# Designed miniproteins, single chains, part 12

Each design is a single chain, and the fold is of that chain. pLDDT is the mean over its residues in the fold that is shown.

## One batch from the design tools (miniprotein)

Design m393
Fold by ESMFold2-Fast:
Structure m393 (fold): chain A 87 residues (1-87)
Amino acid sequence: SEASELIRKAAEAFKAGDEEKFRELGLKAYELFLKASLEEQLEAVETLIEQARSLIDQAVAEGYSREEVEKALEERRKKWIARVKAA
């Protein structure tokens, strides 16, 4: 889905250290996610979980704070999972 593609692009921005682009792409992905079908929303959540796990290890290796990265990604996860359950 388009939301899943934006999640991957957000992951690439994060790997590049572009926090602003990461937030912008993450917000766009979230907005598309809210309008998506249940199947597309579940696909997006799975994509987010996979990318989040991969990004945490890479971000720490690149000098980012594990706690800051985990906090930011966990907030996105919580919001997306809550939305899927509410829909």
Scores: mean pLDDT 75

Design m394
Fold by ESMFold2-Fast:
Order: C-alpha cells, then sequence, then structure tokens
Structure m394 (fold): chain A 60 residues (1-60)
C-alpha cells in the first residue's frame, strides 16, 4: 500500500539510520569519544548526529 510504504519509509529510514550510526560508532574504537557520542545520539534518536560522529572519528 502507498500509505504502508510511506509509513515504512519514514519510520524505517530513521530507525535504520540510527542503528547504522550506532554500529559504526561502536565498531570505530580508534576514537572512543566519537564512538560513544555516536551511540548516545542514536539512543536519543538523532541518526544524523550519530552517523556523523562515528564517521568523523573513524576518518580522523
Amino acid sequence: DAKDAAEGAAAGGAAGRAEEGARLGHQNISDPVASRRAAEAAQAGDSKAAREAALEGGKG
């Protein structure tokens, strides 16, 4: 259903990205501060901040 697809995209996208950010942060132990911030942001539901923190720490 169009409504079911839109609902899945909105909820699934946000939840999936938050989980992805948390995983990237946890796996990136090179920067424990960035990893913890990524996990913390994911717990708060801020997938963008979580992912950015994880990627920035790993990149550095």
Scores: mean pLDDT 58

Design m395
Fold by ESMFold2-Fast:
Structure m395 (fold): chain A 68 residues (1-68)
Amino acid sequence: MREEIIKEIEKGEDIFLKRVEEWDPSKVPLAKKLIEEIKEKIRKFKGDKESLLNLVQELMAEMVEKLY
């Protein structure tokens, strides 16, 4: 489950970073750092599937807020 979510994040990471680069290249290092922090929090998570999905949603929303 966690591995599947991380794999989906990694799959979208290249596209996401490309969009950040096109919008504001100076934000790319911050975006990379935030994505790594999200992946680490997911790896450390010990709970059920629904709680994990809620955590992922919150972390992704926080990342967007910090970037934009």
Scores: mean pLDDT 77

Design m396
Fold by ESMFold2-Fast:
Formats: structure tokens, C-alpha cells, sequence
Structure m396 (fold): chain A 61 residues (1-61)
């Protein structure tokens, strides 16, 4: 599954990045998910990414 492989790669990359870089990567991932059909998996991943983005924004504030 290409989307799940993309998520695994994203998770690995996130661990090597600063908080600001993680925020940029999450924003790109959310935009990428918006190009996918709205399946339950895509909705779950999008909601998770949005929650993580909000957490990082709060930490950077």
C-alpha cells in the first residue's frame, strides 16, 4: 500500500527533524492527503496529522 509506505517514511523522517521542519513536513503531508479519495484511512491519517500539527504549533508559540 503506497499510502501506508508513505506514512512509514514520513514517521521515520519526522524523528530526524527539528520541530519547525516537522511542521513543514506535516503541512506537505496534509496537502498530499487532500489529493487522495476521502477513504476512512485517509480521513484517519488527515485527522492525526492535523492534531500533530496543532501540537507542534503550540510548542513553537
Amino acid sequence: DALLEEVRALSKEMKTLSLEEQLELLERFIARLDEEPPTPLVRTLRNGALLEKRRLEKELA
Scores: mean pLDDT 81

Design m397
Fold by ESMFold2-Fast:
Structure m397 (fold): chain A 77 residues (1-77)
Amino acid sequence: DVKEKIKKKLLDSNIKFKDVDKLSEYLSRPSRQLYADSIIDGLVDLEKKNGPITSVEQLQQVPGVDENLARIILSQL
């Protein structure tokens, strides 16, 4: 249920991810799931404000995104 809700929010974000199922799996982990909505909202805001996301450092500006998650997200863009 949590994974499917996160997947739907990723699809509704208008950001083109390569593998939404894989990314929803990472975001649905217990340590991340409470921040999944804010992370996705932060990614949308980041692209709207700064254009295409091109670096780990840009992604780390999103609350709840550490270097490891930033690398995973960047690989899906």
Scores: mean pLDDT 81

Design m398
Fold by ESMFold2-Fast:
Order: C-alpha cells, then sequence, then structure tokens
Structure m398 (fold): chain A 100 residues (1-100)
C-alpha cells in the first residue's frame, strides 16, 4: 500500500513541477480555462507521458463532476484513464486512502 501511495505522490509532484511554469506563462494570455488546461496537458505529456496522463485523467474527472456525475463515477473514470499507463493501482490506493 505505502509503495503505491508513494508512486502516486511522486507522480503528482512531477505533474505539478511541469505544469506550474506553463500555467504562469499562460496566465496573461486571456485564454479560456479549458484551452489553458489542454495546452498544459499536451506540453506535460510530451515531456512526461505519465504526468500528462494524470492531468488528462484529472480534467476528465472534474468535467464529469461539473456535468452532475457522482464522486464514485468520477473516481472510476480517473482510474480507467490511468490504466494504460500502469497507474490504475496507485490511483485506486490514493482514492481508498482518502476514504479511510
Amino acid sequence: MEELLEEFRELNERALALSLPLAEELRDADLPAREVQERITEAVAAEDPKAGALLRAANLAHEHLAAGGSEEEAAELFIEHLRPHGLAEPARAAIEAERA
């Protein structure tokens, strides 16, 4: 369990480190939030495919919640989008830890 939580934490730290400078550059660009998120996700994915997958999965989960979907449906959508990258188990462990 701790190993999966550690992997997810490290992935989040990498995604944040890559996305924050890009978010800062785009802050004054007067772009819609969706376009900013798409550009950041694409740039991060080009440098770190797993970090990019995390951002894309998070964006899809947030869009599902905004459309009136449940927390459980959003969590499963997040996990399934990380599965092709070998991150489904770390993601599930992180979600289960939040529920404990």
Scores: mean pLDDT 81

Design m399
Fold by ESMFold2-Fast:
Structure m399 (fold): chain A 55 residues (1-55)
Amino acid sequence: MLSAGEVGTRALEAGASEDGALYAVIQANLINPKGEVTEEQADEIVAEAVKRFPA
């Protein structure tokens, strides 16, 4: 399980912009308001963040 902040950090590390990292944090919180998501959910969010908001 990953926090929303961890998903945002992974998005930045994967090549997303700061807007992409913010998008990733918002998406994680929408899945679980506590901000915890599975590795599979995090991977999908990060891939979309990089695709939509590349650095």
Scores: mean pLDDT 82

Design m400
Fold by ESMFold2-Fast:
Structure m400 (fold): chain A 73 residues (1-73)
Amino acid sequence: SLVEEAERLEREARELAAKALDPSLSEEQRKTYLKQAMELYDRAVELYNEAGRGAKAAEVLEEALRIQEEFDA
């Protein structure tokens, strides 16, 4: 289902986001993980919206924004 696929992508994005914020990794590695996480977050948001789960899509989008802000801080 679209929801099951979105949940999988959300989980994978969250794992990559954790790596992007890991201070033990190089800046280059962290930037690569951030890019990958954002791509998966975007796809999860798209699938949640397609499934009619607009509130969940907004929640995931807000999580992605928080991760981006934490990385840029």
Scores: mean pLDDT 91

Design m401
Fold by ESMFold2-Fast:
Parts: structure tokens; sequence; C-alpha cells
Structure m401 (fold): chain A 80 residues (1-80)
């Protein structure tokens, strides 16, 4: 399932970092995806919500954390 794939990607990224701010950003994105899927939103609506949340969270991170979040979001969007 798509949610299973999203959870696998999130687990991989969370295992790669101990930074609390980056972990929080990853968690918020996953929680948003799960909520929207449970509401019956389309893949396109979920992708748009993920892009918006990514743009809101990115400025709060360091350049190194931003690069990791960029990689995570790219993989998540490809999985949707």
Amino acid sequence: SKLEKINEIAKEFLEQTKDPKLREAIRKIVETIVELYEQGKSDEEIIEAVRKLYEELRPELTPEQQAKLDEFVEKIIEAL
C-alpha cells in the first residue's frame, strides 16, 4: 500500500538522523499524509499539501537539515 511505502521511507530517514527538528519535520509530513488519506483525498491533493508543508518547515532548518528534508520529500512525492 502507499501508506506502507510512506512509512518505510520515513523509517529509513529517521534511522539516518538524531536531529530533533528534522525528525519533527518528517513526522509532521507523515502525519499529514495519513490524515489526508483517511479523509479520502486524492494523490494530487496530498502532494500539494506535502509541498506546502515542506515549504513552511524548510526555512526553520539548517542547510544540512534542509538537504536531508529535500531528499525525503522527493522520495515521498515519488511514492504518492
Scores: mean pLDDT 85

Design m402
Fold by ESMFold2-Fast:
Structure m402 (fold): chain A 72 residues (1-72)
Amino acid sequence: MVKSGVIALNSGSNLPKEVALEQLEELVKKGLDEIDVVVSEKKPGAPINTRIETFSSDKEGIEKVRELIENR
């Protein structure tokens, strides 16, 4: 059974990047197989679009989630 952790990255949220990175480190420490990132994006003139992006908990997947958090 695949074990997944969740990180929420909401558009317009004032969640500090360091807090999101701390959540990522905690999920990695729990030995999860995958990380689900919930992304809510507001584009001008469009409704809020919420999607879930799944990443592997290996080195490459962790780096991709970190990059996503840092490039918000």
Scores: mean pLDDT 71

Design m403
Fold by ESMFold2-Fast:
Structure m403 (fold): chain A 101 residues (1-101)
Amino acid sequence: GELRELVDQLIEGLDKLAKELKKAGDYDGALRAEILAGMLRIVLGVEDVTGEPQLEVYRRLAEEAIELAEEAKKRNPDNKKIQELAEQVIEIAEELLELIE
């Protein structure tokens, strides 16, 4: 469904952002992105076992993804790839939030 596709896209976006943050030496940003992607994977596992979408948890993690991506942009203003990937994370997370309202 659309919700699952957006969560999978958010995980992929965070993984890509984490890799570019590591290349730029933003290890704290990379770690936060990896932790958030890991939490989203765990929540999907809970949904797969329960059959219930974890809407409130997805809301909170999407909000955390937006904050993380905005902070990554501010720390890496001259890194075009980080700016692009962070914007993609924000867009996906905002679309997820709109879907679960």
Scores: mean pLDDT 89

Design m404
Fold by ESMFold2-Fast:
Structure m404 (fold): chain A 82 residues (1-82)
Amino acid sequence: SELKEKIRNLLEGILYEIETASSDAAREKFKEILKKNGVEWFVKLGLSKEQAEKVYNILLSAIDNKDFEKALEEIRKIIDEE
C-alpha cells in the first residue's frame, strides 16, 4: 500500500541519518529523541504498538552495535508483515 511504502521510506531515511551521522554524539542524540517519543511517534505514523516497539528496539540496537544492514532488513520485514 502507499501508506506502507511511505512509512518504510521514512524509517529507512531515519536509519540512514543515524548511519551517516558525523559522530557518536550525534547518534546518541538520535537515541535520546527515540527514547522520549519514538514509539508514540511511530504509532502516529500508522504502525501498530507492537510494530512501533519492534522498530524502536531495532533503531536503538543499530545505534549501539552499528549493524545498520541488519536493522534495515528487520525494519523491512516488520513493515511488509501482515
Scores: mean pLDDT 81

Design m405
Fold by ESMFold2-Fast:
Structure m405 (fold): chain A 87 residues (1-87)
Amino acid sequence: MHKAQQLAIRYVGELAEEKGTVTVEELVEAVERAMREAGLSDEAIKHAVEAARELGEKVAERSGTISGGTGRVIAALAVQEGVRRAK
């Protein structure tokens, strides 16, 4: 697992500790923070943020909330997508 994925999962988990859920903006900020700390490019971060926002908005629209567990999965997938598309 990429270091940025592990960091993003951790940050989303921390955000969900109090209320069990995260907002789309909290999810996006956690992904961006993790990727910047891992030293990933601005291009990779841009694609990951776009993926996190798209997936987060879709889940929030259907379920009304994003659980900590779902948020962690989205964060991991978004980081992977950003790294994949930065080529």
Scores: mean pLDDT 85

Design m406
Fold by ESMFold2-Fast:
Structure m406 (fold): chain A 78 residues (1-78)
Amino acid sequence: SMEVEKLRKKAEEYYNSALSALQGQKNYQALADQYRKEGDMDKAKEYEELAQQYLEQYQKFKKQAEELLARAEALEKE
């Protein structure tokens, strides 16, 4: 149905947003680790906080994608 297709497309969009956020988390965590090794604790903390924000975005988008996909699958089983 068109409703199922729309839910699957929205789930894919959220999943892609989740993957983008996960990549951002990994990049900022790597920067935090580098600045910590250099002794720049202020920058290390700043990038760790950014990494944590991106991890939270990843979890939020992943959950939204999974909920939309579950709804689409439930409708197809009717």
Scores: mean pLDDT 90

Design m407
Fold by ESMFold2-Fast:
Structure m407 (fold): chain A 82 residues (1-82)
Amino acid sequence: SALEEALARLERLNGRPPDREGLLAKSEEELEELLEKMEREGPAVVEEAIAASPTPEDQELIRERFELQTETLRALLAEKKA
């Protein structure tokens, strides 16, 4: 599934398994709130992190991590609605 793919990529990117049980325990409303918060506040945090990272490789990893985190939340939310 899209969720399993996103979780596997996050594990490889972060070097540790995600808290799958904690994520699955969240309600649909909690996941929507988390996603909304990430989309609202995330761009500024990402921009700050990129500014602190002088290499293009680090900047790409920061963007990729943010995209994977939002993708994971969207995939989990979609599965809970199904």
Scores: mean pLDDT 78

Design m408
Fold by ESMFold2-Fast:
Structure m408 (fold): chain A 70 residues (1-70)
Amino acid sequence: VEEEIKKIKDEAGKKSNELMKKITEAYRRGRAGTEEERAQAQKEIDDYLKQMGEVSKEAKERIEKLKKEA
């Protein structure tokens, strides 16, 4: 159970790290750009944060299922 939970967390962490890299890139683009580019970058960041929330939700549901089976 513990190894399976760790695997779920590791997979979610990899996905979140990829999204964080995209968020960082969007922040850099927004800071270097116009007000329009900054607004677009913020929208992209919001979309990536939403995706991170979905990744977290899926991981939580999988972990809770494993804990109930243990």
Scores: mean pLDDT 80

Design m409
Fold by ESMFold2-Fast:
Structure m409 (fold): chain A 64 residues (1-64)
Amino acid sequence: NLKEAEELGKKIVETLKKRKITDPDSIERVINSYTHILRETYGLSDEEAERLANELKKELLKAV
């Protein structure tokens, strides 16, 4: 499940870059949705979900 969660994160970054979505509000909504999916769908702990969400946020902010 962790590997699948990481793959989803990479796909989200690619999709947002392709769509040129860089505004902070849109990024926050995506991060919140990703964190929810990590906890509810993949069953990750709060710590793991927060770690992956923070990693995704860093990648999205670097892409601006």
Scores: mean pLDDT 76

Design m410
Fold by ESMFold2-Fast:
Structure m410 (fold): chain A 78 residues (1-78)
Amino acid sequence: SMMEELKAKQEELNQRALELKAATPDEETLRRITEEAVAEMEPKAKQALAEGKDGYEAMAELLEEVLKLMEEKLEELK
């Protein structure tokens, strides 16, 4: 079901977030890359929320994109 797929995706994203946090040298760096990634995704997130109120799938996709941006920003800081 779609809910089962969403749950599996949530677990995947949670695991990636834990790995990202473990790879980040400090809490300030984690906060900075988080704020930058969220800011970049804000227009897309607002559009998704305005158009698809029941878009749990769209929300999971946005969270994945934010996490990917955070991973890219962390890699550039190495």
Scores: mean pLDDT 75

Design m411
Fold by ESMFold2-Fast:
Structure m411 (fold): chain A 73 residues (1-73)
Amino acid sequence: MDFTKEAIKKLEELTKRILERIKDPKYQEKIKEITEDAIKEIKKHAKDKVKVVNIYTAAALRLIGIELDSELE
């Protein structure tokens, strides 16, 4: 329902923001893969609000981790 759509929208927004900062193709590929996998899992579990939140949170933390890694390397 709307909550699932909002989670996907927020994840896409976070991904776009990170991709605008990171222009390295290697990191861009990793970011896209994490985002695509997370969206697929969210869609599979759309009726389970708790699972949607958990998948979103895990994906967001991974994306932030890659952003930090790109700044250090």
Scores: mean pLDDT 79

Design m412
Fold by ESMFold2-Fast:
Structure m412 (fold): chain A 66 residues (1-66)
Amino acid sequence: GAMAAAPKTVTYEGTIHLSRVEDGVTVEEEAIHVKAEYQETDDPLETNASLSEALKKAIEEERAKR
């Protein structure tokens, strides 16, 4: 078979828009710009775990900067 691909560092970057809705009315809107780096491998479980942790950390870090 072909040589196994080395793990790749991938960056997901974007803005997450969140709305708090109470009784059908938007009472709060939040826009959080996140930049998450994760390791992409041939194992989807490892890739998904790395992505989930990176996104959680990026959101927490952006909120901490406010």
Scores: mean pLDDT 74

Design m413
Fold by ESMFold2-Fast:
Structure m413 (fold): chain A 93 residues (1-93)
Amino acid sequence: ILEEIRKQPKMSLEEYSKLVSSSEYFEKALLYLHQGDFEKALEEAKKDPLASALVLAKAYMEMGDKEEARKILEELLKLVPENETAKELLEEI
């Protein structure tokens, strides 16, 4: 998961938003996250970890794995440094 994020080049907020909105796995993961099914949210998010990085981080936070959430958010911010949601989630850890 972290390796898939790390190998990507830096991208704009607009580029990242398009990537996220085109991901079926992000949509399914987000739905499970809203339902409180964190295990299924992680399962779907892991199928597209770059697009689903924010859902992965939030699911790990809810499950108590704050270290894994922190790593994901830090790697996402290296690629998309202007992502305010990632900054806000990182402050919650």
Scores: mean pLDDT 84

Design m414
Fold by ESMFold2-Fast:
Structure m414 (fold): chain A 100 residues (1-100)
Amino acid sequence: SLQELFDRMLEARHKKDYDTFVELALEAMELAKENEDYDALLAVLLELLAVAPHLSKEQLQEVISKTREAIEFLREKNAPESYLRTAEAILEQLEAILEG
């Protein structure tokens, strides 16, 4: 079902349907956390970062909030430092997009 969510995210992005993209991405983040699939979690965060300039301020604030939750999850699970640093770098870039 992660693969199915990623395929649907790709279709939504291709159609420039960013509302559906965000909904699917947030669902994929929750499933990646349930599966403790850190690679999938980071892949979703990178895809959200890629579409971030097309998001409303409200959507971007939600994505930032969920990215902070993902970082907390990685800390609680003692994920390798490289995953935590990557997620923190994505958060910094998302916050910069929101401010500019």
Scores: mean pLDDT 91

Design m415
Fold by ESMFold2-Fast:
Structure m415 (fold): chain A 87 residues (1-87)
Amino acid sequence: MEEEEKKIAEEIEKEIEKRLEELLKEGVVTEEQVELVKKAVEGDPEAVEKINEILEKNDEKAKAVEKVIQVVLEAIAEAAKKVEAKE
């Protein structure tokens, strides 16, 4: 059901944006790192490859990217919970 998928996608997008704005305000991550993770979530194979390369190094940049990924995954999980609660 395309309408149901759209509703879930909108809720996920809102939660992701809200949490990423908070991370940017705290100075924990850069706009470039946030944009890279967003592109990877959208299915950009080059962004996914770059994230994997960064994570393999396990350095300061890897920790920042890992934080963005964690926040995105948490936002997806919370958005899914909210959609389920409406049923």
Scores: mean pLDDT 75

Design m416
Fold by ESMFold2-Fast:
Order: C-alpha cells, then structure tokens, then sequence
Structure m416 (fold): chain A 104 residues (1-104)
C-alpha cells in the first residue's frame, strides 16, 4: 500500500510566448520523511533531454508542492515529458507519475 500520493498538473499543450507551469503535489501520510523529485524533459528523436529537476523533502503527515516553470520561446517547440517520483530514505521508489504535453 502506498503511504504517499502524487499528482501532476500540466497543460495538454502550450504555445510559443506562453509560460509553461507544471505543478507536482505530494502528500505523505506515512510515518517517515520522503523525497519528492520532479523533472521536465524535452523529447528529441525519441531521447529525453533533461531541462529542469527539483527535489523537496516531504515530512511525515505533510504535503509539498513543487512548481516547474519554463518560458516558452520559438526554439521550444516539440514534445515534453514531466516525470515525478517519491522515494524513501533508502532510495526505494514509493510512487511515480508521468505526463506528456506539446509545445507548438
């Protein structure tokens, strides 16, 4: 049973000139501190190019929000992937989620 919950909020598509905002919310209902990590990737020729990664500690019985922002320019067109994960103190994966979106 998962002691953590993980939600990714991202748009389905973003246009040039807009600011991309991705929000990852992690709730820890367990008895120990966990680490939440959120990563933003650009998909280029089937490969993932990491643009940004942020991590936060989530204390027992608390919630944390990680916000990833990326200013969209003409060069930013294409497919994107957000990956979020929650790990315990030993690096064991407790929860993960992914979301894809397009910039055009």
Amino acid sequence: ANTVSLTIEAPESVKVGETLTVTVTVTNSGSATVTATASLYKVVDGKLIELKTESANVAAGSSVTITLEHKITEEDKGEYLVVASVTDANGNLLASAEKTFTVY
Scores: mean pLDDT 83

Design m417
Fold by ESMFold2-Fast:
Structure m417 (fold): chain A 98 residues (1-98)
Amino acid sequence: MKVTITLTFVEEPDSSQSGQRLDLLEQVAQTVKDKAEELASDWNVTVSIERKELFDEETGQSVRQLVVTIVIEDAPEDVISQIFTVLVDGLQQMEAQL
């Protein structure tokens, strides 16, 4: 079984917290990646983190995105659960800081 999870977070141009939320989300994504690397010794688990900047022609502003791609191949459900738990815990801690 192959499971691919893609999470896309978008920064709002008019937010007074612009950048801060994406920086915290990248820290959460890095924690997930660290857990995936730990599990990668036994299972096919890969996490990629990419920051993108897209120009919105209608608003004349750049929109920043954080894209997190998690690929899990032929791993037990408990491995998927561990990755998801680290992600959820990280997101909850991030929201507590904002």
Scores: mean pLDDT 76

Design m418
Fold by ESMFold2-Fast:
Structure m418 (fold): chain A 72 residues (1-72)
Amino acid sequence: NKYFEKAENMSFEEELDADFAFALLVMRKTVLGDKTDLLKLSPEEAYKLAKELGFSEEEAERVAIAVARLQS
């Protein structure tokens, strides 16, 4: 899985960027009343949810990597 491979080889700055993207997704999801359990999503599902909530492709990829890191 591409996202798990990226999660294993992240710099500290990349980890921080991914964590911030995940935190922003949690906040945006909560404000919009979406009750999806983010910890039960695959990285690909997290990417799709982020895109649906208005994140860019780059931001959605960071969210997917953050989810992969939390699950590894």
Scores: mean pLDDT 78

Design m419
Fold by ESMFold2-Fast:
Structure m419 (fold): chain A 67 residues (1-67)
Amino acid sequence: MPVTSVDDLRPGAVIRRLDDGEELEVLTAGRLGDRILLVAYSRTARKVVGLELAEEELGRFELVRPG
């Protein structure tokens, strides 16, 4: 199902980017102003990544497993 809010980005959640199929395990997420800051473990790249997302960009991710 599509990611609809930052509340879907709980620690332990797994999300998949629809554009490229990259899978991210959420470590932490929070709002900073109009942005969402996400720290996740990329299963594809095998490293921790930091992402800054606009709220409208959340729909480009699918929730594979809730946290």
Scores: mean pLDDT 81

Design m420
Fold by ESMFold2-Fast:
Structure m420 (fold): chain A 75 residues (1-75)
Amino acid sequence: AAPKVTIELTLPDSVPEELRKEIEEGIQRRAERAKAAGRDSHIVFDASHLTVAQVETLVRGMRRGDEAEAAAAKA
């Protein structure tokens, strides 16, 4: 059977839909990497205590990390 990846995402209601989608996309990229590695993964992302500005900073960090991974994979 294919590796099982489950995602639990909790965000503040104040987070815009655009930012929520960016987080979901970042988590999906991580889930796809876990599947490719053959690992079962349970991703829990609880940001309910964060402000919108902190969530934006987190999304930038995730994107930068994903870009670094993509660059390493192509090197």
Scores: mean pLDDT 73

Design m421
Fold by ESMFold2-Fast:
Structure m421 (fold): chain A 82 residues (1-82)
Amino acid sequence: MTEEEALKLANEGVEAFQKGDREKAIKLFREMAEKFKELGRYDLAGVMRKVAEALENGDEEKAREILKKFQELYPDELKPVK
C-alpha cells in the first residue's frame, strides 16, 4: 500500500463522517490506521486510531479536532472537516 492509497481512504472516511455514516467512518479510519502502520507511519496510524476510538465513543467533537489537525498535514488531499 502507498501513502496515496491511505489518503484516499482518509477522504472516504471524512466523507462518511460528514454524511453521518459513523459505522463506515469508524471502519475506514481503523483501516487507515493499519495501512499507515504498514507504511511505518506510526504517528499517523495513532491519529487514525484515535479518530476511530472517538467516533466509537460518540465523541464527534474530539474526532473533528483530530481530523482538523490531520488535514493541516494534507490540505490539498483531505476534504474540509466542519
Scores: mean pLDDT 76

Design m422
Fold by ESMFold2-Fast:
Parts: sequence; structure tokens; C-alpha cells
Structure m422 (fold): chain A 92 residues (1-92)
Amino acid sequence: ESPETRVLQAAARTEAALADVLPTLPPEEAARAERLLGEARDHIVRALETGDPAAREAAIALLEELRAFARAAGHEELAALLDELIAELRAL
């Protein structure tokens, strides 16, 4: 499969995992996690459409912040999926 397809698949898996985690989080942390992933998604779309390295790096930075949050909260499965998504973005 293409690198673009791998990014989209990794993003979909990460979105599904976050959706399962959100009900377990305090409302403030849930809102922050949703915002970080939403903003990262916009940058991923731009990176895939344009090949813009700045959009790719912006997405990675937001995902790294979300990954740090996931690890601090003990959500290791979500953190591992974020590691996969970041790696696929770096491979573009």
C-alpha cells in the first residue's frame, strides 16, 4: 500500500483508540485530547494533499504532545498507535 494510505490507516486507528479513551478522561483532558488530534488531522490532510514539509512537522508536533499526554495518563496502547502514526508521517 502507498505511504499516504498507511498514514490514513494509522490515523483512523488512532482516532478509534482515542474515542474509546475519551469517556475515561476528565472533561478538560478529553477536550484537550480531541483538540490536539483534530488540529493534527487538519495538518495531516494538508501534508497529504500538498507534500508541504511544514504541515507534516506541525502534525508531528501535535501528535507528540498528544503522545506525551497519553503516556502520562497511562494509556500505553494509544501512545503506541501515536508512535506508529508519527513514524508513517516521517516516512512521507
Scores: mean pLDDT 88

Design m423
Fold by ESMFold2-Fast:
Structure m423 (fold): chain A 94 residues (1-94)
Amino acid sequence: SMEEELVKEIEKLLLKTMTTTAHRYARGEVSREEALAEIERTLEEVKKLLSKIKDEKYKKLVQEMAISALEMLRDEGVISEEEYERLVKEVKEF
């Protein structure tokens, strides 16, 4: 379905963009503040794409994928526990 394809596009965006940000941060190419701003921009794009999805099961799946990506970034030390909790709360409101 078109919505299923859009979910796959969102998944690719989350994994690619957030992995790239984590890599750039680990390499010292971006500050912690710049990395956080890139993560927040990615989540805003995900929110915009999600507005095109009508099926609640796909909305929930996207939220779960975004939370999983944020958990990875927290575990890798890219974001703090406090930043993680704030961003997870924002994603749950998508």
Scores: mean pLDDT 85

Design m424
Fold by ESMFold2-Fast:
Parts: C-alpha cells; structure tokens; sequence
Structure m424 (fold): chain A 86 residues (1-86)
C-alpha cells in the first residue's frame, strides 16, 4: 500500500511495479491508464492535491471527474485485489 503522504513520483514507481506483477489484461489496461494520468499530472502540475480525470476513460470507469491521489491509490489497490483473485 502506498503511504498517504506519497508523492506523484512515488505513486508512478508503485504503479510500474504493480504492472510488472499484474496478470489480468483488463486490470493491466486500467493500471496503464492510471499511470498515464499520473505522468500527465506530473508534467502539468506536480504539486496538485487532486487529479483532473475529465475527458479520460478513467472518469467514466470511476464515475468521477476529480480524484485525490489517495483515492486513486485506493482504487488501484481494489484493481490489484481483483487481479489476485484471477
């Protein structure tokens, strides 16, 4: 589990490690979309407390257009739990 005070850089590194372990193609796809969103946020606003998902597939998947880094990482943990069940 990623610490609550984790930086965007630490979240990116954590997701890269999870992608190496993931086995379910749908989960790999979602984790890759999340990684891309975090990389985009890092380039545009590295100190942001919230991630704007507007216009992305993740906004439809999570049912929300804004998410905190903590909430996003909680969704990542749910995806990893689903991968482990497969």
Amino acid sequence: MLPEDASIDEAIEYLEQLLKKAKNPDIISRLSEILHALETLKKNNPDAKEIDLSGTALAEYFGRDKITLKELMEEVEKLIEEDKKQ
Scores: mean pLDDT 74

Design m425
Fold by ESMFold2-Fast:
Structure m425 (fold): chain A 97 residues (1-97)
Amino acid sequence: MEVVALAYFNIDKNIEKYGEEADKKFAEVLREAVDELQAELPPGVGISLVGDDMVLISGFASPEEAVAAAQRLFERVKEKAGEIAKDATLTISVFEV
């Protein structure tokens, strides 16, 4: 019916390098970035925070569009968090429903 993507942000290296404040700041920045990106997405597309480091993207017709949205989110998070997010990694899992 539609493509669903799970975007997982691994921040273990950020926490190791900068402590628990990096985890807190990353969670805050991710919430802000999700809200901002949701406002920019087409009608029928949703983006939802599943936890402190995972985002669900739904409503795209193609895997490529879902991946591009996850990458845009990651770029926005890195811009907002700066140095704290430099060692973060993004894993994207895409499912056809």
Scores: mean pLDDT 80

Design m426
Fold by ESMFold2-Fast:
Structure m426 (fold): chain A 88 residues (1-88)
Amino acid sequence: SEVQKLADELKKEIEERIDRAMAEAPPELQGEVQSLKDTALYMADQAKEAAENLAKKDPEKGIETLKEMGERIKQFIDEGIARLRARA
């Protein structure tokens, strides 16, 4: 489905952003970077589920919702990475 494709793309973007942060993280912060990854991937799975449920009634609204949630998740990641970098 279109929602599945967008969810897969979102997960790939999440992994790419966090893997980059992990490569830059000092050993003491790597556990917190991993926790951020786990949280973000969980949020992506929840976003997919919500979007699929909405898409049953309105496919266009489901796609729109996943895109909006995806942007919020990416912002959450970027803020999390910035916070961790400030502690490095």
Scores: mean pLDDT 87

Design m427
Fold by ESMFold2-Fast:
Structure m427 (fold): chain A 77 residues (1-77)
Amino acid sequence: SKAREKLRELLKKRGGLNEEKIEELLKNSPLSEEEQVAAIELLEALENADLEAALAAAREAGLDPAEVREVFEARLA
C-alpha cells in the first residue's frame, strides 16, 4: 500500500531500520491505511516544524490531530 511504502521510506531515512523492524512497527499500528497516510503527512510536517500543516493534514483525514501526534511520537521516536 502507498501508506506502508511511504512509512518504510521515512523509517529507512531516519534510522536506517531494516525491513524486519519496519514490519514489526507497522504490525503494531492500530491505524488504517488512510490514517497512516495522514499520520505520515503529519510526521513530515512536524519534522519541518510546520505545526499548521500537521494539523491540516490530520483534519483532512478526519483524524484527531492530538491522538495522531501522540501515536506517532510513541512509535517513530
Scores: mean pLDDT 57

